# Designed miniproteins, single chains, part 27

Each design is a single chain, and the fold is of that chain. pLDDT is the mean over its residues in the fold that is shown.

## One batch from the design tools (miniprotein)

Design m923
Fold by ESMFold2-Fast:
Order: C-alpha cells, then structure tokens, then sequence
Structure m923 (fold): chain A 71 residues (1-71)
C-alpha cells in the first residue's frame, strides 16, 4: 500500500469513528478526532496539490467532520 493510500485509509477510519461516536461524547474527545482528521486532510492536500479530485475529497471529508462536531 502506498503512503498516500495509508493516509486515505487512516482518514476514512477516523471519519467512521467520528460518525460512530455517541451523541453524549464529550466535546473535547470529539474535537480531538476532528483535529486529527483535519491534520491528515492538510497533509493529503499538500502532497496532491495539483489533483483537483483529491482537493475536493479532502474538503468534503473535512466539511462532514466539522458538521458532525457541531451536531
């Protein structure tokens, strides 16, 4: 598996964990998952700067994570 494939797999795992968190999860714990996912999205965007599809996916996943944080 390429380093990029590993980063995407880790991001997908974190997003799935965020979706599965109970509604009563403390804000600090939810924020920690979002912060880690945001860091991975920044790294992916930096590595694939010229790939518009990667940029769009990174923004979409980050937007979903922020929406879940604010739910």
Amino acid sequence: MSPLERLWAEAERLLAELRALPADTPAAERQAVVDRLAGLMDELAARERDDAAVQERALAWLAEAIALLNA
Scores: mean pLDDT 79

Design m924
Fold by ESMFold2-Fast:
Structure m924 (fold): chain A 75 residues (1-75)
Amino acid sequence: SEVDELVARLRELIRELREALRRDAPEEEIVRLVAEIQDVMDQLAATGSKDPRVLEALREGAAAIVEAQRYLLSR
């Protein structure tokens, strides 16, 4: 389903972002990944799904964005 594809994409992007943070990737790459995560999160929220897996994925996405923001502020 569209929802399952968006959840899978969001989790893939979160993994990519965390890997980028671990290897001290350039700011431009971190900012791009955050923007892509925000876009997928907006698409998931727009579906109106109340599936616990969707809510958990959105929570994980929000946490990953906060991690990236803290990283950018500490540079």
Scores: mean pLDDT 89

Design m925
Fold by ESMFold2-Fast:
Structure m925 (fold): chain A 59 residues (1-59)
Amino acid sequence: GGGSKAAAAIQTLAGGSAEQAEAGGKAVLDGKSPEEAMKAAGVTGEPVRKALEEARKSV
């Protein structure tokens, strides 16, 4: 699902914590944009933005 893909991307591509991954994953499941999900997780970077965009398509 999109939430688990988003959480994995935040942890592996942005070095985010489990808490940041949960926040970003929830934002993706709630239909937020990749940029909003990154803001919710407190992470930055084009690789994670692209991964979150792909995760949204799998929800």
Scores: mean pLDDT 78

Design m926
Fold by ESMFold2-Fast:
Structure m926 (fold): chain A 81 residues (1-81)
Amino acid sequence: SVNDQIQQMQGQGITYWQRSTRYIRQGDDQSAYQYAQQAQNIVDQIQNTRQQHGINPTVDQQQFDTTVRTVTQDLTDSLRS
């Protein structure tokens, strides 16, 4: 089902996001950025799928989406400086 596909994508996104946060803790912003971008791409795919099927995100899902976007942008800005 669509919900099963979304759940599977969420699992993948969380895995990439956890890798990104581990690299941030190690001071490896370049590796952190690569995994944050992969997490962001999955978040974008999930958001598109939800919109096409009229599925509203939960508060926790919205918080995750916002956190990934914000930190990915911060890493982008940091690496350009």
Scores: mean pLDDT 85

Design m927
Fold by ESMFold2-Fast:
Structure m927 (fold): chain A 63 residues (1-63)
Amino acid sequence: SVDDLVEEKLDELIEAIANEDFEKLQEILEEIEKDPRISEEQKEMLKKVVESLLELQEELKKR
């Protein structure tokens, strides 16, 4: 299902951020943007999640 696809992409994004693999992160985001199976609302949600995770990672580095 599309929900399973979104969950899979979210897991891939989380892994890329955790590994600080920003090249892979950009690749996944471009795949999401071009995927007609993912709605514009879901694309926006995934982008916001990425922004929140990057912000959290930066805060953890300050501890």
Scores: mean pLDDT 81

Design m928
Fold by ESMFold2-Fast:
Structure m928 (fold): chain A 68 residues (1-68)
Amino acid sequence: SPNRELIEAFLAEHPELARQLIQALSLFRPGGPNSSSPPWKFDSVEELLARAPEIPLEYIEAAITILG
């Protein structure tokens, strides 16, 4: 999965930013800003990696951009 691979590559270079990546992703919602869905929430890095295929690649890229 390209979205999982992107997260794994980022965390390999910046393991200290794992919590901050989860927090940055919580700024986004499934279906975009006008969606009634709750924001993305992950309780651990392990959950984030397991659920990475569910997260649109553009949200992962946006979260990484916020941190870099």
Scores: mean pLDDT 81

Design m929
Fold by ESMFold2-Fast:
Structure m929 (fold): chain A 89 residues (1-89)
Amino acid sequence: ADELKREIEEMIEEMRRRAAEFEATRESLDEEERKRALLELAREVAEALLRKLELLEKMGEVELSEEEREAAREFLERQLRELEELVEK
């Protein structure tokens, strides 16, 4: 339980950190580099979400802070929006 909480917290923090790094460098990247980096982030986010769901299902309810859940949601929504814009363009 405690190990599971730490693992999920680390996953959310890593996602948050990577989102911030991506935002900081996004404008300095070429269009193809941006698309590639965004696809890699989207894949890692999808993988992290699937892993999180598996952990929650296996252990039952895991108590995460509302801030941590909101941060993960914001990160995912941001990545999906940027993907949609790149695919449309």
Scores: mean pLDDT 61

Design m930
Fold by ESMFold2-Fast:
Structure m930 (fold): chain A 62 residues (1-62)
Amino acid sequence: DLEAERARLLAVALAIEDKVALKVAAAELAKYLSPAQQAALRAAVLADPSNEELRAAIAALA
């Protein structure tokens, strides 16, 4: 189930403290997002944000 997998990956990503692991989780989550959500997430990652800023961007997808 696409929605269930997206929710699982979102929860996992929000629990990650390591920046590299968080970026990897964000890239994996992007595969299960709409094109608009994918674009927003790519823009957030490209800006090289703090872990808190990237986590906030991921939380906004929920």
Scores: mean pLDDT 72

Design m931
Fold by ESMFold2-Fast:
Structure m931 (fold): chain A 99 residues (1-99)
Amino acid sequence: SEEARRLIEQAEKLIKKAEELLKQGKYKEALKLLGKALQLLEEAMKIADPSEIPRLKELLERVRELALKVMKETEDHELILEAIGLALRAIGLLLDIEL
């Protein structure tokens, strides 16, 4: 639980930084941070207490929303594909939490 909380806190900080980078048009850097946040959230899910599940769902949904925002705002084909991949991965983890 303490370890899961630390991973969740680290993921939230990366998501916050990704939001700032998105506002600056730094889509590639933002997607890299979102990818790292997803890795931390996936690890947190393996060791999370039931009380931590709502926070995990909230942060996974934020990653999905930010990845989709990159997809809508960029015309770079590689970034669009990376954003779609991250959004789908976040959706997959959300479904795993509901099982």
Scores: mean pLDDT 87

Design m932
Fold by ESMFold2-Fast:
Structure m932 (fold): chain A 67 residues (1-67)
Amino acid sequence: SEEYTVDELLEILDKAIEEARKNNDTATLAQAEAAREVVRLYKETGDWEEAEKYDLELRKERKKAAE
């Protein structure tokens, strides 16, 4: 069985994001936000592989928007 539920993972990541913001740790903040997005997409799709593919597509769109 999975050690954490999706909702528990989101709560852990939300706490990590808040802590990173308090510490002005931009690298940890970016990593935690990216991880949270993958977990959120898993909640929407029910599939880790599908969630990862969707995250990759979002990253491509963000890169195009920044160019």
Scores: mean pLDDT 71

Design m933
Fold by ESMFold2-Fast:
Structure m933 (fold): chain A 76 residues (1-76)
Amino acid sequence: MAEKAAQRLLELAQKFGADRVAAVLDEEAAASPDPEIKKLLEEIKDLVAQAAKNPDDQAIFDQLTETLAKLAEKEA
């Protein structure tokens, strides 16, 4: 699931711009009372911005996938 979520976020960033994806993640982080979820959403935001600037960097995609997996575990 996390790999599909990572692909989906990058598709949204490509279609609507990384700034729009960042704004949505900022709203989710502001709404969450959990400091770990806030931190993971901030990390996802930074990784999406980095992936948009460095589309050939597989390591950024792998980090995004791992961070999304951690977020999914916290929200379960």
Scores: mean pLDDT 77

Design m934
Fold by ESMFold2-Fast:
Structure m934 (fold): chain A 100 residues (1-100)
Amino acid sequence: SPEKTTTFMYLANFVKEVKEKFEISEEDYNEILTKAREEADITQEDILNENKDKLVKFAASFLKELEERFKVNKNDLLKIAKKTLPDDLYEKVKEEYEKL
């Protein structure tokens, strides 16, 4: 991965890949992102300052909303996360998701 790639950029790519793979409508995608952002209590400041703990919680909440709303299999969601995220970030997202 490029040296300048931020945690937010990895997560943004991951959520976009999920949207494309599961053919999620723009409306549903925006609702899920809003809900995940609220659950993680993530602010613009958290994104700008690379608050990794908040960003991980956001990604985990995003996965939980997809599981609940679309009945997507947990293992399929984690496969996409593993393919799109660096190993360290994937493990943190998986751990946080499994707590939900």
Scores: mean pLDDT 82

Design m935
Fold by ESMFold2-Fast:
Structure m935 (fold): chain A 89 residues (1-89)
Amino acid sequence: SMIDQKLAKLMTAAAILSSAAYFTVELMKRGGISKDEAIAQLEEILSQLDEIRKQVESLPDTPEVQKALERIDKIIEEVQKLLKEVKDA
């Protein structure tokens, strides 16, 4: 369905952003980017995840949409934790 296709695209985008966040932290730890660059990238990733969450919330209330929101919330919490760890580094 159109909803299933939209949800799949949004969840794929969220998964890519999650991977990008972990890669950003790893790259900073290896000296490939500065702490300030890592912070800026993680803040941009959080902004994009918030937009994805809003788009998923706008979809009809189905079990698949509810599971997607739970997964996005977990990703946002993990990226927020990574951002805090980078700021405290």
Scores: mean pLDDT 90

Design m936
Fold by ESMFold2-Fast:
Structure m936 (fold): chain A 75 residues (1-75)
Amino acid sequence: SAARAEELLARAEELAREAEELHAQGRHAEALETLSEAYRLVGEALRLRGTPEDEAAAERAFALAEEYRRLAAEL
């Protein structure tokens, strides 16, 4: 639903702010893990919206989530 998509986007925004704070504290691996979770929620929200453009954007968001998770593991 649209309401659920909005909830997920709001949570992703909160996680993005948390990631910035972690990065400012020098907690880089945790910041990347948190940013990965934010992008995962963006992907889920976009998929719930259901347009072809949102599906393509969701795939990119999920790819970014996986990349940031991988980068965090390498630190």
Scores: mean pLDDT 88

Design m937
Fold by ESMFold2-Fast:
Structure m937 (fold): chain A 92 residues (1-92)
Amino acid sequence: VKKELSDKISQFVSAAVKGDKKKVEESIDQLIDLINKVTPLTPEQEEKLRKYLEEKAEQISKETDPLKRGQIQDDLVSFVDSVVKDPSVTLK
């Protein structure tokens, strides 16, 4: 699942860079589904995660520097890993 999560994060970032709103939305839904299979989220935690991902997609779409985009992707991977390990602490 960790590889699948990483692959989906990469797909999400790629869609966000291209401004493909439909692919971004599909990637968010797939990421939330994958996380829920490993670590069940409450409706409130799922909503907070969705909002975070939407905000990150917007941030990525505005970023023109590939190095800064890479940093945002690394931050996303770390955040998703934290959500999987402890959603109650990460998604307060």
Scores: mean pLDDT 81

Design m938
Fold by ESMFold2-Fast:
Structure m938 (fold): chain A 93 residues (1-93)
Amino acid sequence: MKYKVTLKKAESTDPVLQEGFLSSVGGSIIIEAENIEEALEKLKEFLSDSAEMDVEIVEVKKLSEKVYEVVLKLTDPETGKEAYLELIVEELP
């Protein structure tokens, strides 16, 4: 299955992280996975590799049969600074 992941909101107390993620709001990626759990695991790996941060799934809300709201916490392992990302994950036909 294909999942479209869209960044809806980004929040951080660190100005650099806030500005960096805010510029990506409305951006989307496509993930190939067999189910939502695999899609979220691949999303964690992608963001961990891309941002060089620790990624934790804080919330997963099922909005409809094919649409999820996901909240991720990203932590910089060197500084301990945190960012929270709100994402929409949509199962594509």
Scores: mean pLDDT 81

Design m939
Fold by ESMFold2-Fast:
Structure m939 (fold): chain A 84 residues (1-84)
Amino acid sequence: SAEELEKKKKEAEERIKVAQGGYAVRVTKEYPHLKEVGELGKKLIEEASKEEDKEFAKKIAEMSVEEAREELAEIMKREAEEIE
């Protein structure tokens, strides 16, 4: 149904945003001058509606920058099909 499709799109968009938040937190550990971006990332994780998205973003924040970038790229590619 249209409602199911809209729900999936919103869930995919939130999943991407929360994952981007985790990546931002990770990047600011290497680049402290970007701390404001890291704080925005923490807020996105905190405001996540699904616990699984929050946990995934926390894992990204604990990875290496390279691993976090790869995980973010994979989720963005996968979830893009749900958005459009």
Scores: mean pLDDT 80

Design m940
Fold by ESMFold2-Fast:
Formats: C-alpha cells, sequence, structure tokens
Structure m940 (fold): chain A 65 residues (1-65)
C-alpha cells in the first residue's frame, strides 16, 4: 500500500543523502524498520511465499508513482 511506498521512499532518500554515513544509514534503517513494521512484515510475508517477493513489492511501488 501507500504506507509501504512511503517507507521505501524514505529509505531511498536517506541513502541518497550527501551526509549518508554507515552509522547514520544503520540508525535510520533501524528507526524506519520500527516505524515501518507493517511494510517490513508485508515484504517478509511476500518473500516467504516466493524468492522474488521483493521484486513484486517494487513493482507495486512503481505503479503507485
Amino acid sequence: GSECADCLSGIGASLSSADASLAAIKAGADSLEEKCATCAKLIKDTASSSPTGAAAGKSLLSKGS
């Protein structure tokens, strides 16, 4: 859903930051994982059903654009 799109977009923006260090990326990812638990669960559930679950999630995000 849109929540998952927002979560993934936030991660991408953090990684694209000019000041993105490994420590900052890890801290951001941990915080986003807690806040985006629903999105993470959906991705994990999809991945558990298929090795290409992540690709399916990305496809849904592309359609949302």
Scores: mean pLDDT 60

Design m941
Fold by ESMFold2-Fast:
Structure m941 (fold): chain A 62 residues (1-62)
Amino acid sequence: MEEEVRRYVEDVRRAAERLRARGITEVSQLSPEEARRIARELGVSVSTVYAAARVLEAEARG
């Protein structure tokens, strides 16, 4: 698999795990300050953190 694709998938997964650990299940619960902090701690982009929050929100609706 392409290194870039694998890294992005892993980044989203790691961000989702961090959000779950903090009890964040929807985008509205994630502040810009928290998104930036998580992004820095994990070495991912802020957009990746928001993408993870949207995935969790979709999962919660299922």
Scores: mean pLDDT 78

Design m942
Fold by ESMFold2-Fast:
Structure m942 (fold): chain A 70 residues (1-70)
Amino acid sequence: TDDTVKAAVEASRELGLSPTQANALASVAVELGKDASAEDLAKALAEKPGISEETAKKAAKKVTEKLKEL
């Protein structure tokens, strides 16, 4: 959804993610949908190459916070 893509893009910009990491975040957020928990997003994102568990948790939290405002 537009809200999910917007949340992922804004989170990527605020966290300074690389283009590869930003694409992974957007893909995971769209796949799991707006009702996904931060834990589910973090687990899925951490499975992507080039993303640490710490980065996955920060990105998932940021996306979830933005989605709650939409």
Scores: mean pLDDT 79

Design m943
Fold by ESMFold2-Fast:
Structure m943 (fold): chain A 60 residues (1-60)
Amino acid sequence: VPPAIINCRKKVEDAIYQDPEQLAKEVPCLSAERPWQALEDPDVRKCVYRKFNCPEQELT
């Protein structure tokens, strides 16, 4: 897996750990109440990763 993909996934996870409420405000498809559970939904995950400018491989 390319380092860019790993780094992007880590940034999303770090953002959820640091301030899930702020992240939810910037990404309307993500729930502030249950951000980790919301990421289990492929559509929500795609929306979040797109917001972080992740490689297209993560958006498909």
Scores: mean pLDDT 69

Design m944
Fold by ESMFold2-Fast:
Structure m944 (fold): chain A 94 residues (1-94)
Amino acid sequence: MIEFPEGKSEKEKEIEAEKGEKIIVKVSASGEGKIKIIVKNLKTGEEQKKEGKIKKYSSKEFIFDGGEISGKYKIKAIFEGPGKLLSLEVSAEK
């Protein structure tokens, strides 16, 4: 009877972005810890990574360039700490 996971949680989303668009990633977590965001271009295989600290019940935003090629991107958010990742929101904007 484990009601919540401890230590590490992950969420993934895929989006489509046009050439020159920014990929905006917003995350929130139930505890204090480390957030890692990995954005992978599924056509080229290139990865962009950003990490930061997150506070309990706060949100954090990460902005990535979509690059020179339109296509699908896989976004992975990893939370390391007590509690869990509560949300992962992803958008593509100019």
Scores: mean pLDDT 76

Design m945
Fold by ESMFold2-Fast:
Structure m945 (fold): chain A 83 residues (1-83)
Amino acid sequence: MTEFEKIYERFEKSLKELEEWTKSEEFAKLPEEVRKGVKEILKEARKKLEEIKNSDLPEEEKVQKLHELTGETLAKLKEVFKD
């Protein structure tokens, strides 16, 4: 596998795990605003992941953008849970 493919697979797996969590009863107990925020963040992360994958950028640049997306997604999720 390329370095990009390896990081992509790890990030996609994490997104799938979070998406499965949003189907849980525990997630359903969260305030509606929090649930909407989490779902929107995951949707946007999926969109950006696909954009990076389909870009004509060099592999090194794609790897960098994927690391940035991972950090951005985690930071946004933490912000949703601050309130």
Scores: mean pLDDT 82

Design m946
Fold by ESMFold2-Fast:
Structure m946 (fold): chain A 92 residues (1-92)
Amino acid sequence: MVPEEEIELAVAELVGAVSKVALDRHPTRETAEESGRILLNTAKQSKTKEAVEKVAELARELADWMEARGYTDQAEVLRKTAEELEKLAKEK
């Protein structure tokens, strides 16, 4: 396994998740949960700790983006996802 491939996959999944949120002018809790599921699914398939840590960092960035726009409940969902990702990274 090439670590670069795992990181590239994680980035591609994040771009998809962020694009969904960015296209929705009023992101719902469901949209945030869907983005979180995509990120968690990508991380669970990754064997590289660095790939999982990068996905966790990106989940926190997405949460901060949502909170900055007043979507506090949605940001909380994604922060919980980031915490789960950080825990998963520590187990690898």
Scores: mean pLDDT 68

Design m947
Fold by ESMFold2-Fast:
Structure m947 (fold): chain A 71 residues (1-71)
Amino acid sequence: SREQQLEEDLERLREQMKKNPLSELPDAKSTLEATLRLEGIKKEGVALDELSPLEALELLRKHYLENPYVP
């Protein structure tokens, strides 16, 4: 499913970011931030631009697990 594929893609991105976040994936944080804003995802007391890439990825993953895309 699209939701399952997205979950797999997010997990792969998380692994890549653990190895070399931002230095080899400079667009990853910006993409995650934009996606969080589009989906209306927020963390209480923290601005999206203040989140680490891994924190942003975990919020996005949690959101899609709770709200899977249905075509």
Scores: mean pLDDT 65

Design m948
Fold by ESMFold2-Fast:
Structure m948 (fold): chain A 82 residues (1-82)
Amino acid sequence: GWKLVGEKKEGDITVKVYKSDDGKTYKIEIEENGEKLTIIVKLDGSSKYYLNGKEISQEEAAEKFPKGLKLGSELLFEVLTS
């Protein structure tokens, strides 16, 4: 399962960070411009990006979610350093 460990909102952008039950994986959900991005981050540094359940490139994610990705990385850093 996933446990919500962080949430942040700026204007029309919402970011939620979830931690896996084993503590080794984080899920980041970003809502920006009416679309939802899901990022799966492992503590080994690997990341995968999903738009509506479809895997996309980091480049496509950065083009569609520029503010949300910045906010998400800031929130993940806060969660990891708490």
Scores: mean pLDDT 83

Design m949
Fold by ESMFold2-Fast:
Structure m949 (fold): chain A 85 residues (1-85)
Amino acid sequence: SSQDQFDQLMSQIGGLIDQIDDTYRLGLGQNLDPQEVIKRLDELLEQLEETVRRASAVDPSRREELDGMLEDVRERVEKIKQQLS
């Protein structure tokens, strides 16, 4: 069903946000190259943007909420990238 599809996409969104947070936190703790951390954050953000777009297509009534969440994550990633540059 569309609800099952939406729920799966929301689970994927949550997992991607967790991966973004883990990449920054664990990457710094492991003394990873800052450029590799930035690259991984960009890759995860691109996946998040695609998954949010797909979720918004399944349930357009949630688009404003999903776009707001995506903008908040983008802002956090940009601040992190500036700190690592």
Scores: mean pLDDT 85

Design m950
Fold by ESMFold2-Fast:
Structure m950 (fold): chain A 64 residues (1-64)
Amino acid sequence: SSDLAAQLAIAVANGDADAARALLREAGVDVAAAEADIQTATDPAAPAPVRQAAVRRLVALVTK
C-alpha cells in the first residue's frame, strides 16, 4: 500500500485525475465515493489547505 500511496500522491501533484482513479481502483476503492476528493485534490484553483486535506483522505483510502 505504501507504493500505491506514493504513486497516488504523485498523480495528484501532477493534476492527473485519471491516474488517481486508476490507482484507487487498483487499491479496491470505490472511485465514485472518492470522486469529490479526486476533483478537489487535482484542482489547482482550490485553496492549498483544502487540496492537502483531500490528498490526505485519498492516501488514507489506499493505506487502510
Scores: mean pLDDT 82

Design m951
Fold by ESMFold2-Fast:
Structure m951 (fold): chain A 125 residues (1-125)
Amino acid sequence: SSRLQQDRALADRLSAQLEAVLDETEAGLRRGVEEGSGVAAAVMARGGQRLRALGDEAERGSPVLARLVADALGRVRERFRAAGEEAIARADELSAEDGKQLRYMRDQMEAGLDSRISRLRAKAS
């Protein structure tokens, strides 16, 4: 296999891992909001940290891998934001404090993801 085929195969694997983490995070947020008392915020923190770790792994690879994973992480980040907004809206119906905590955690995790996407794109240049 060519180096490009190896980078594409690794990008496909990392993309699948990003999707799996996001799917688990979306399901965990829906459950965590109904449980209350910071559970959803903890789920968001764990999901965001796992997505960031996958971005950091891609940064250690080739510029081609970095570009492919930046695109995948960008799509996952948009879904992560949407899931966070849905969870915050539901949390605000149940507890203003839970909604506030979840909003703070979302902003922290999104900033971390945006940082990784920027670093991957810089490596790809």
Scores: mean pLDDT 88

Design m952
Fold by ESMFold2-Fast:
Structure m952 (fold): chain A 77 residues (1-77)
Amino acid sequence: MEKALEPPREIGREIGKKLAKELSPEEAGKIGGEAGGKYARDQMLKGNAEQSSIESAAKAGEEVGGKAAKEEAKKLQ
């Protein structure tokens, strides 16, 4: 389970690093969350998961990616 959240976290970190000079940590967090949530949703869809599982994974990916992006942006500012 921890391994499944690492790709959304890495996506968030990369977005936070790229956007640290251009956007606020809050804005970077929002973009990182959207990207992390989309990744998690797409992975569950490929696995033919049920709608509730897809929604749960998307929310978890959004939270993890958004938090990682916000923290990286804050660290670089």
Scores: mean pLDDT 77

Design m953
Fold by ESMFold2-Fast:
Structure m953 (fold): chain A 100 residues (1-100)
Amino acid sequence: MSEEEFLAAVRANADAAFQALVKAIWPRTELREALTEKLKLPTNHPLVVALAFASVVSRYRPWEMSVEETAEKIAKDLGLEDYVEEIREVLQAFLDAVGL
């Protein structure tokens, strides 16, 4: 899979990807606030939020490694190492929503 194919899959499934992010993050207030601040995610537009998250995730090439390894790298880079399991769950839900 290429970065272009990954971003195309997210764009085609943006509403599902956004709902997966909301459902996974919504019960985790501290993680939600930390991710929104560190990633500078806009809060009101499903397509923009899904693509902004996809842009960050694509830098780690999640199609070349496990979801767990991707989550660990994201957590380390954002200083959220205490939230690795929660980030893994968020990432898995996001990838499932876009058919990956």
Scores: mean pLDDT 75

Design m954
Fold by ESMFold2-Fast:
Formats: structure tokens, sequence, C-alpha cells
Structure m954 (fold): chain A 83 residues (1-83)
């Protein structure tokens, strides 16, 4: 199994709401081998498990800030359009 295949497997499991020790171990392995290539769901989980680098934590914070801004923009747009 390649790193790409393992990444796809973990991403699918996380998307399905799966949580297990095996998944956590795979995430730790992927974070150690290729930390820069973690997609958002895996990055969020790595931070939650406490295995993320300071750079990964900043990346997650920036992504969450962007999502918060998008949500505020949508809320403002809905509120301003009509009653």
Amino acid sequence: MTLKEKREEVSKALANGERSKELDELLKFLNKEDPESLPYPMLKEAVKLGIATPEQRKELEELEKKWEQVLKDVEDMVAKRRA
C-alpha cells in the first residue's frame, strides 16, 4: 500500500465517521511520513490527537478562520436580502 492509498483509506474512513485505534495509528504514520500532504479531515484529526506540528496547527487555524468568514458572509447575505 502506497502513502497515497493509505491517505485515501483514512480520508474515506473519516468521511464515513469511523473512529478506531487502527485509524489513529494510520494517521500518525501518515503524519510522520508526509505531514505536508494531509487533507483537512486528517489535519483536524492529527491536531485533535496532539500529533500535529506547529505548522499544521497554524494551517488548521487558517482553514477554520476562512470557514468562519464564509459562514459569516453567508449569514450576512441571508440577513440582508430579506426579512
Scores: mean pLDDT 70

Design m955
Fold by ESMFold2-Fast:
Structure m955 (fold): chain A 80 residues (1-80)
Amino acid sequence: LSEELQKEITEAMADIALAVVKLAGSKISSLSPEEAKTLVNLLKKLVEQGLHDVAREILEIFETLKASPEDLEAARKAVA
């Protein structure tokens, strides 16, 4: 994969992740441990690619969902 293609894929993943998190946030009040880990890993990738605004928006939605304190802390650290 080229570096340009990797960035494009990351931007597409960010858009999809935001849409999914918004949908989940409107329908559920909690995340499974597996879902929380997936979102934390996504937040780390978004920050690594410089997509901080999208990562912050996803984090804000994540904070409205009932996740474990450890997963919430990991999500916050990923975006910081």
Scores: mean pLDDT 71

Design m956
Fold by ESMFold2-Fast:
Structure m956 (fold): chain A 74 residues (1-74)
Amino acid sequence: MEDFEAEFDRLDPQKKGYITLKDFLRRRGSTKDDPLIIGLLKEMGVEIEDSTKITKDQFVTGLSKFAKKYKITD
């Protein structure tokens, strides 16, 4: 089972409770124009902008919904 909370904590080492979309995309090697990223961001309920703040709850809930909907595994 994927630990999305632990993944978020690695993206937020300062424990601010949010990450920027730009930081997320840089660490994943993806762009905001990627259809899979667009789908994921829709499930998180966030705007597709480099400065968009993604909270831990949005990150965990969004990834869980996306994984269930698209049957994504490790």
Scores: mean pLDDT 72

Design m957
Fold by ESMFold2-Fast:
Structure m957 (fold): chain A 75 residues (1-75)
Amino acid sequence: MEELIQDILDFAKESFERYLKLYPDDLEKAYEMALKDVEGVIEGLRRAGLLTDEQAEFALEKAKKIIDELYKKAS
């Protein structure tokens, strides 16, 4: 369970960095696309029964924080 949450957090960072490369002049788009990817993965894992609702919420909050910090650093 803890490893799965860490994988989600790593995915959040990688997704933002990937979209930042694809949209270097559009930080808002990179931010939005990374969040959508992370939300989709978390919802998929929750539906598959691999995350509880509480774990999904926790993972989403942590992932958003990582993306927010990277967004501020890139700005």
Scores: mean pLDDT 83

Design m958
Fold by ESMFold2-Fast:
Structure m958 (fold): chain A 84 residues (1-84)
Amino acid sequence: SEEAREYLEKAREALAQGDVDSAREYLILAMEAAMKDFNEGRYEEAAEQFSEAAEIAGQDPRLKALADQAERLAKMAKEFAERA
């Protein structure tokens, strides 16, 4: 969704500025929006959004737990997309 994309962009900008706390908040919001896409049957879109969230979170060790969560959700969404 556009909402997930906008939050991912804000997370990238915050992280580029060294604002890890804002990046974390935006990543959580992006993942919530991606989960909404998943619940609406947009599995491929959700998988892409979770994968991007994992990539962004993976850039800073302080966000490792969030990166690991996003990676697991991306794999789940991809499995659902392959079945659809």
Scores: mean pLDDT 88

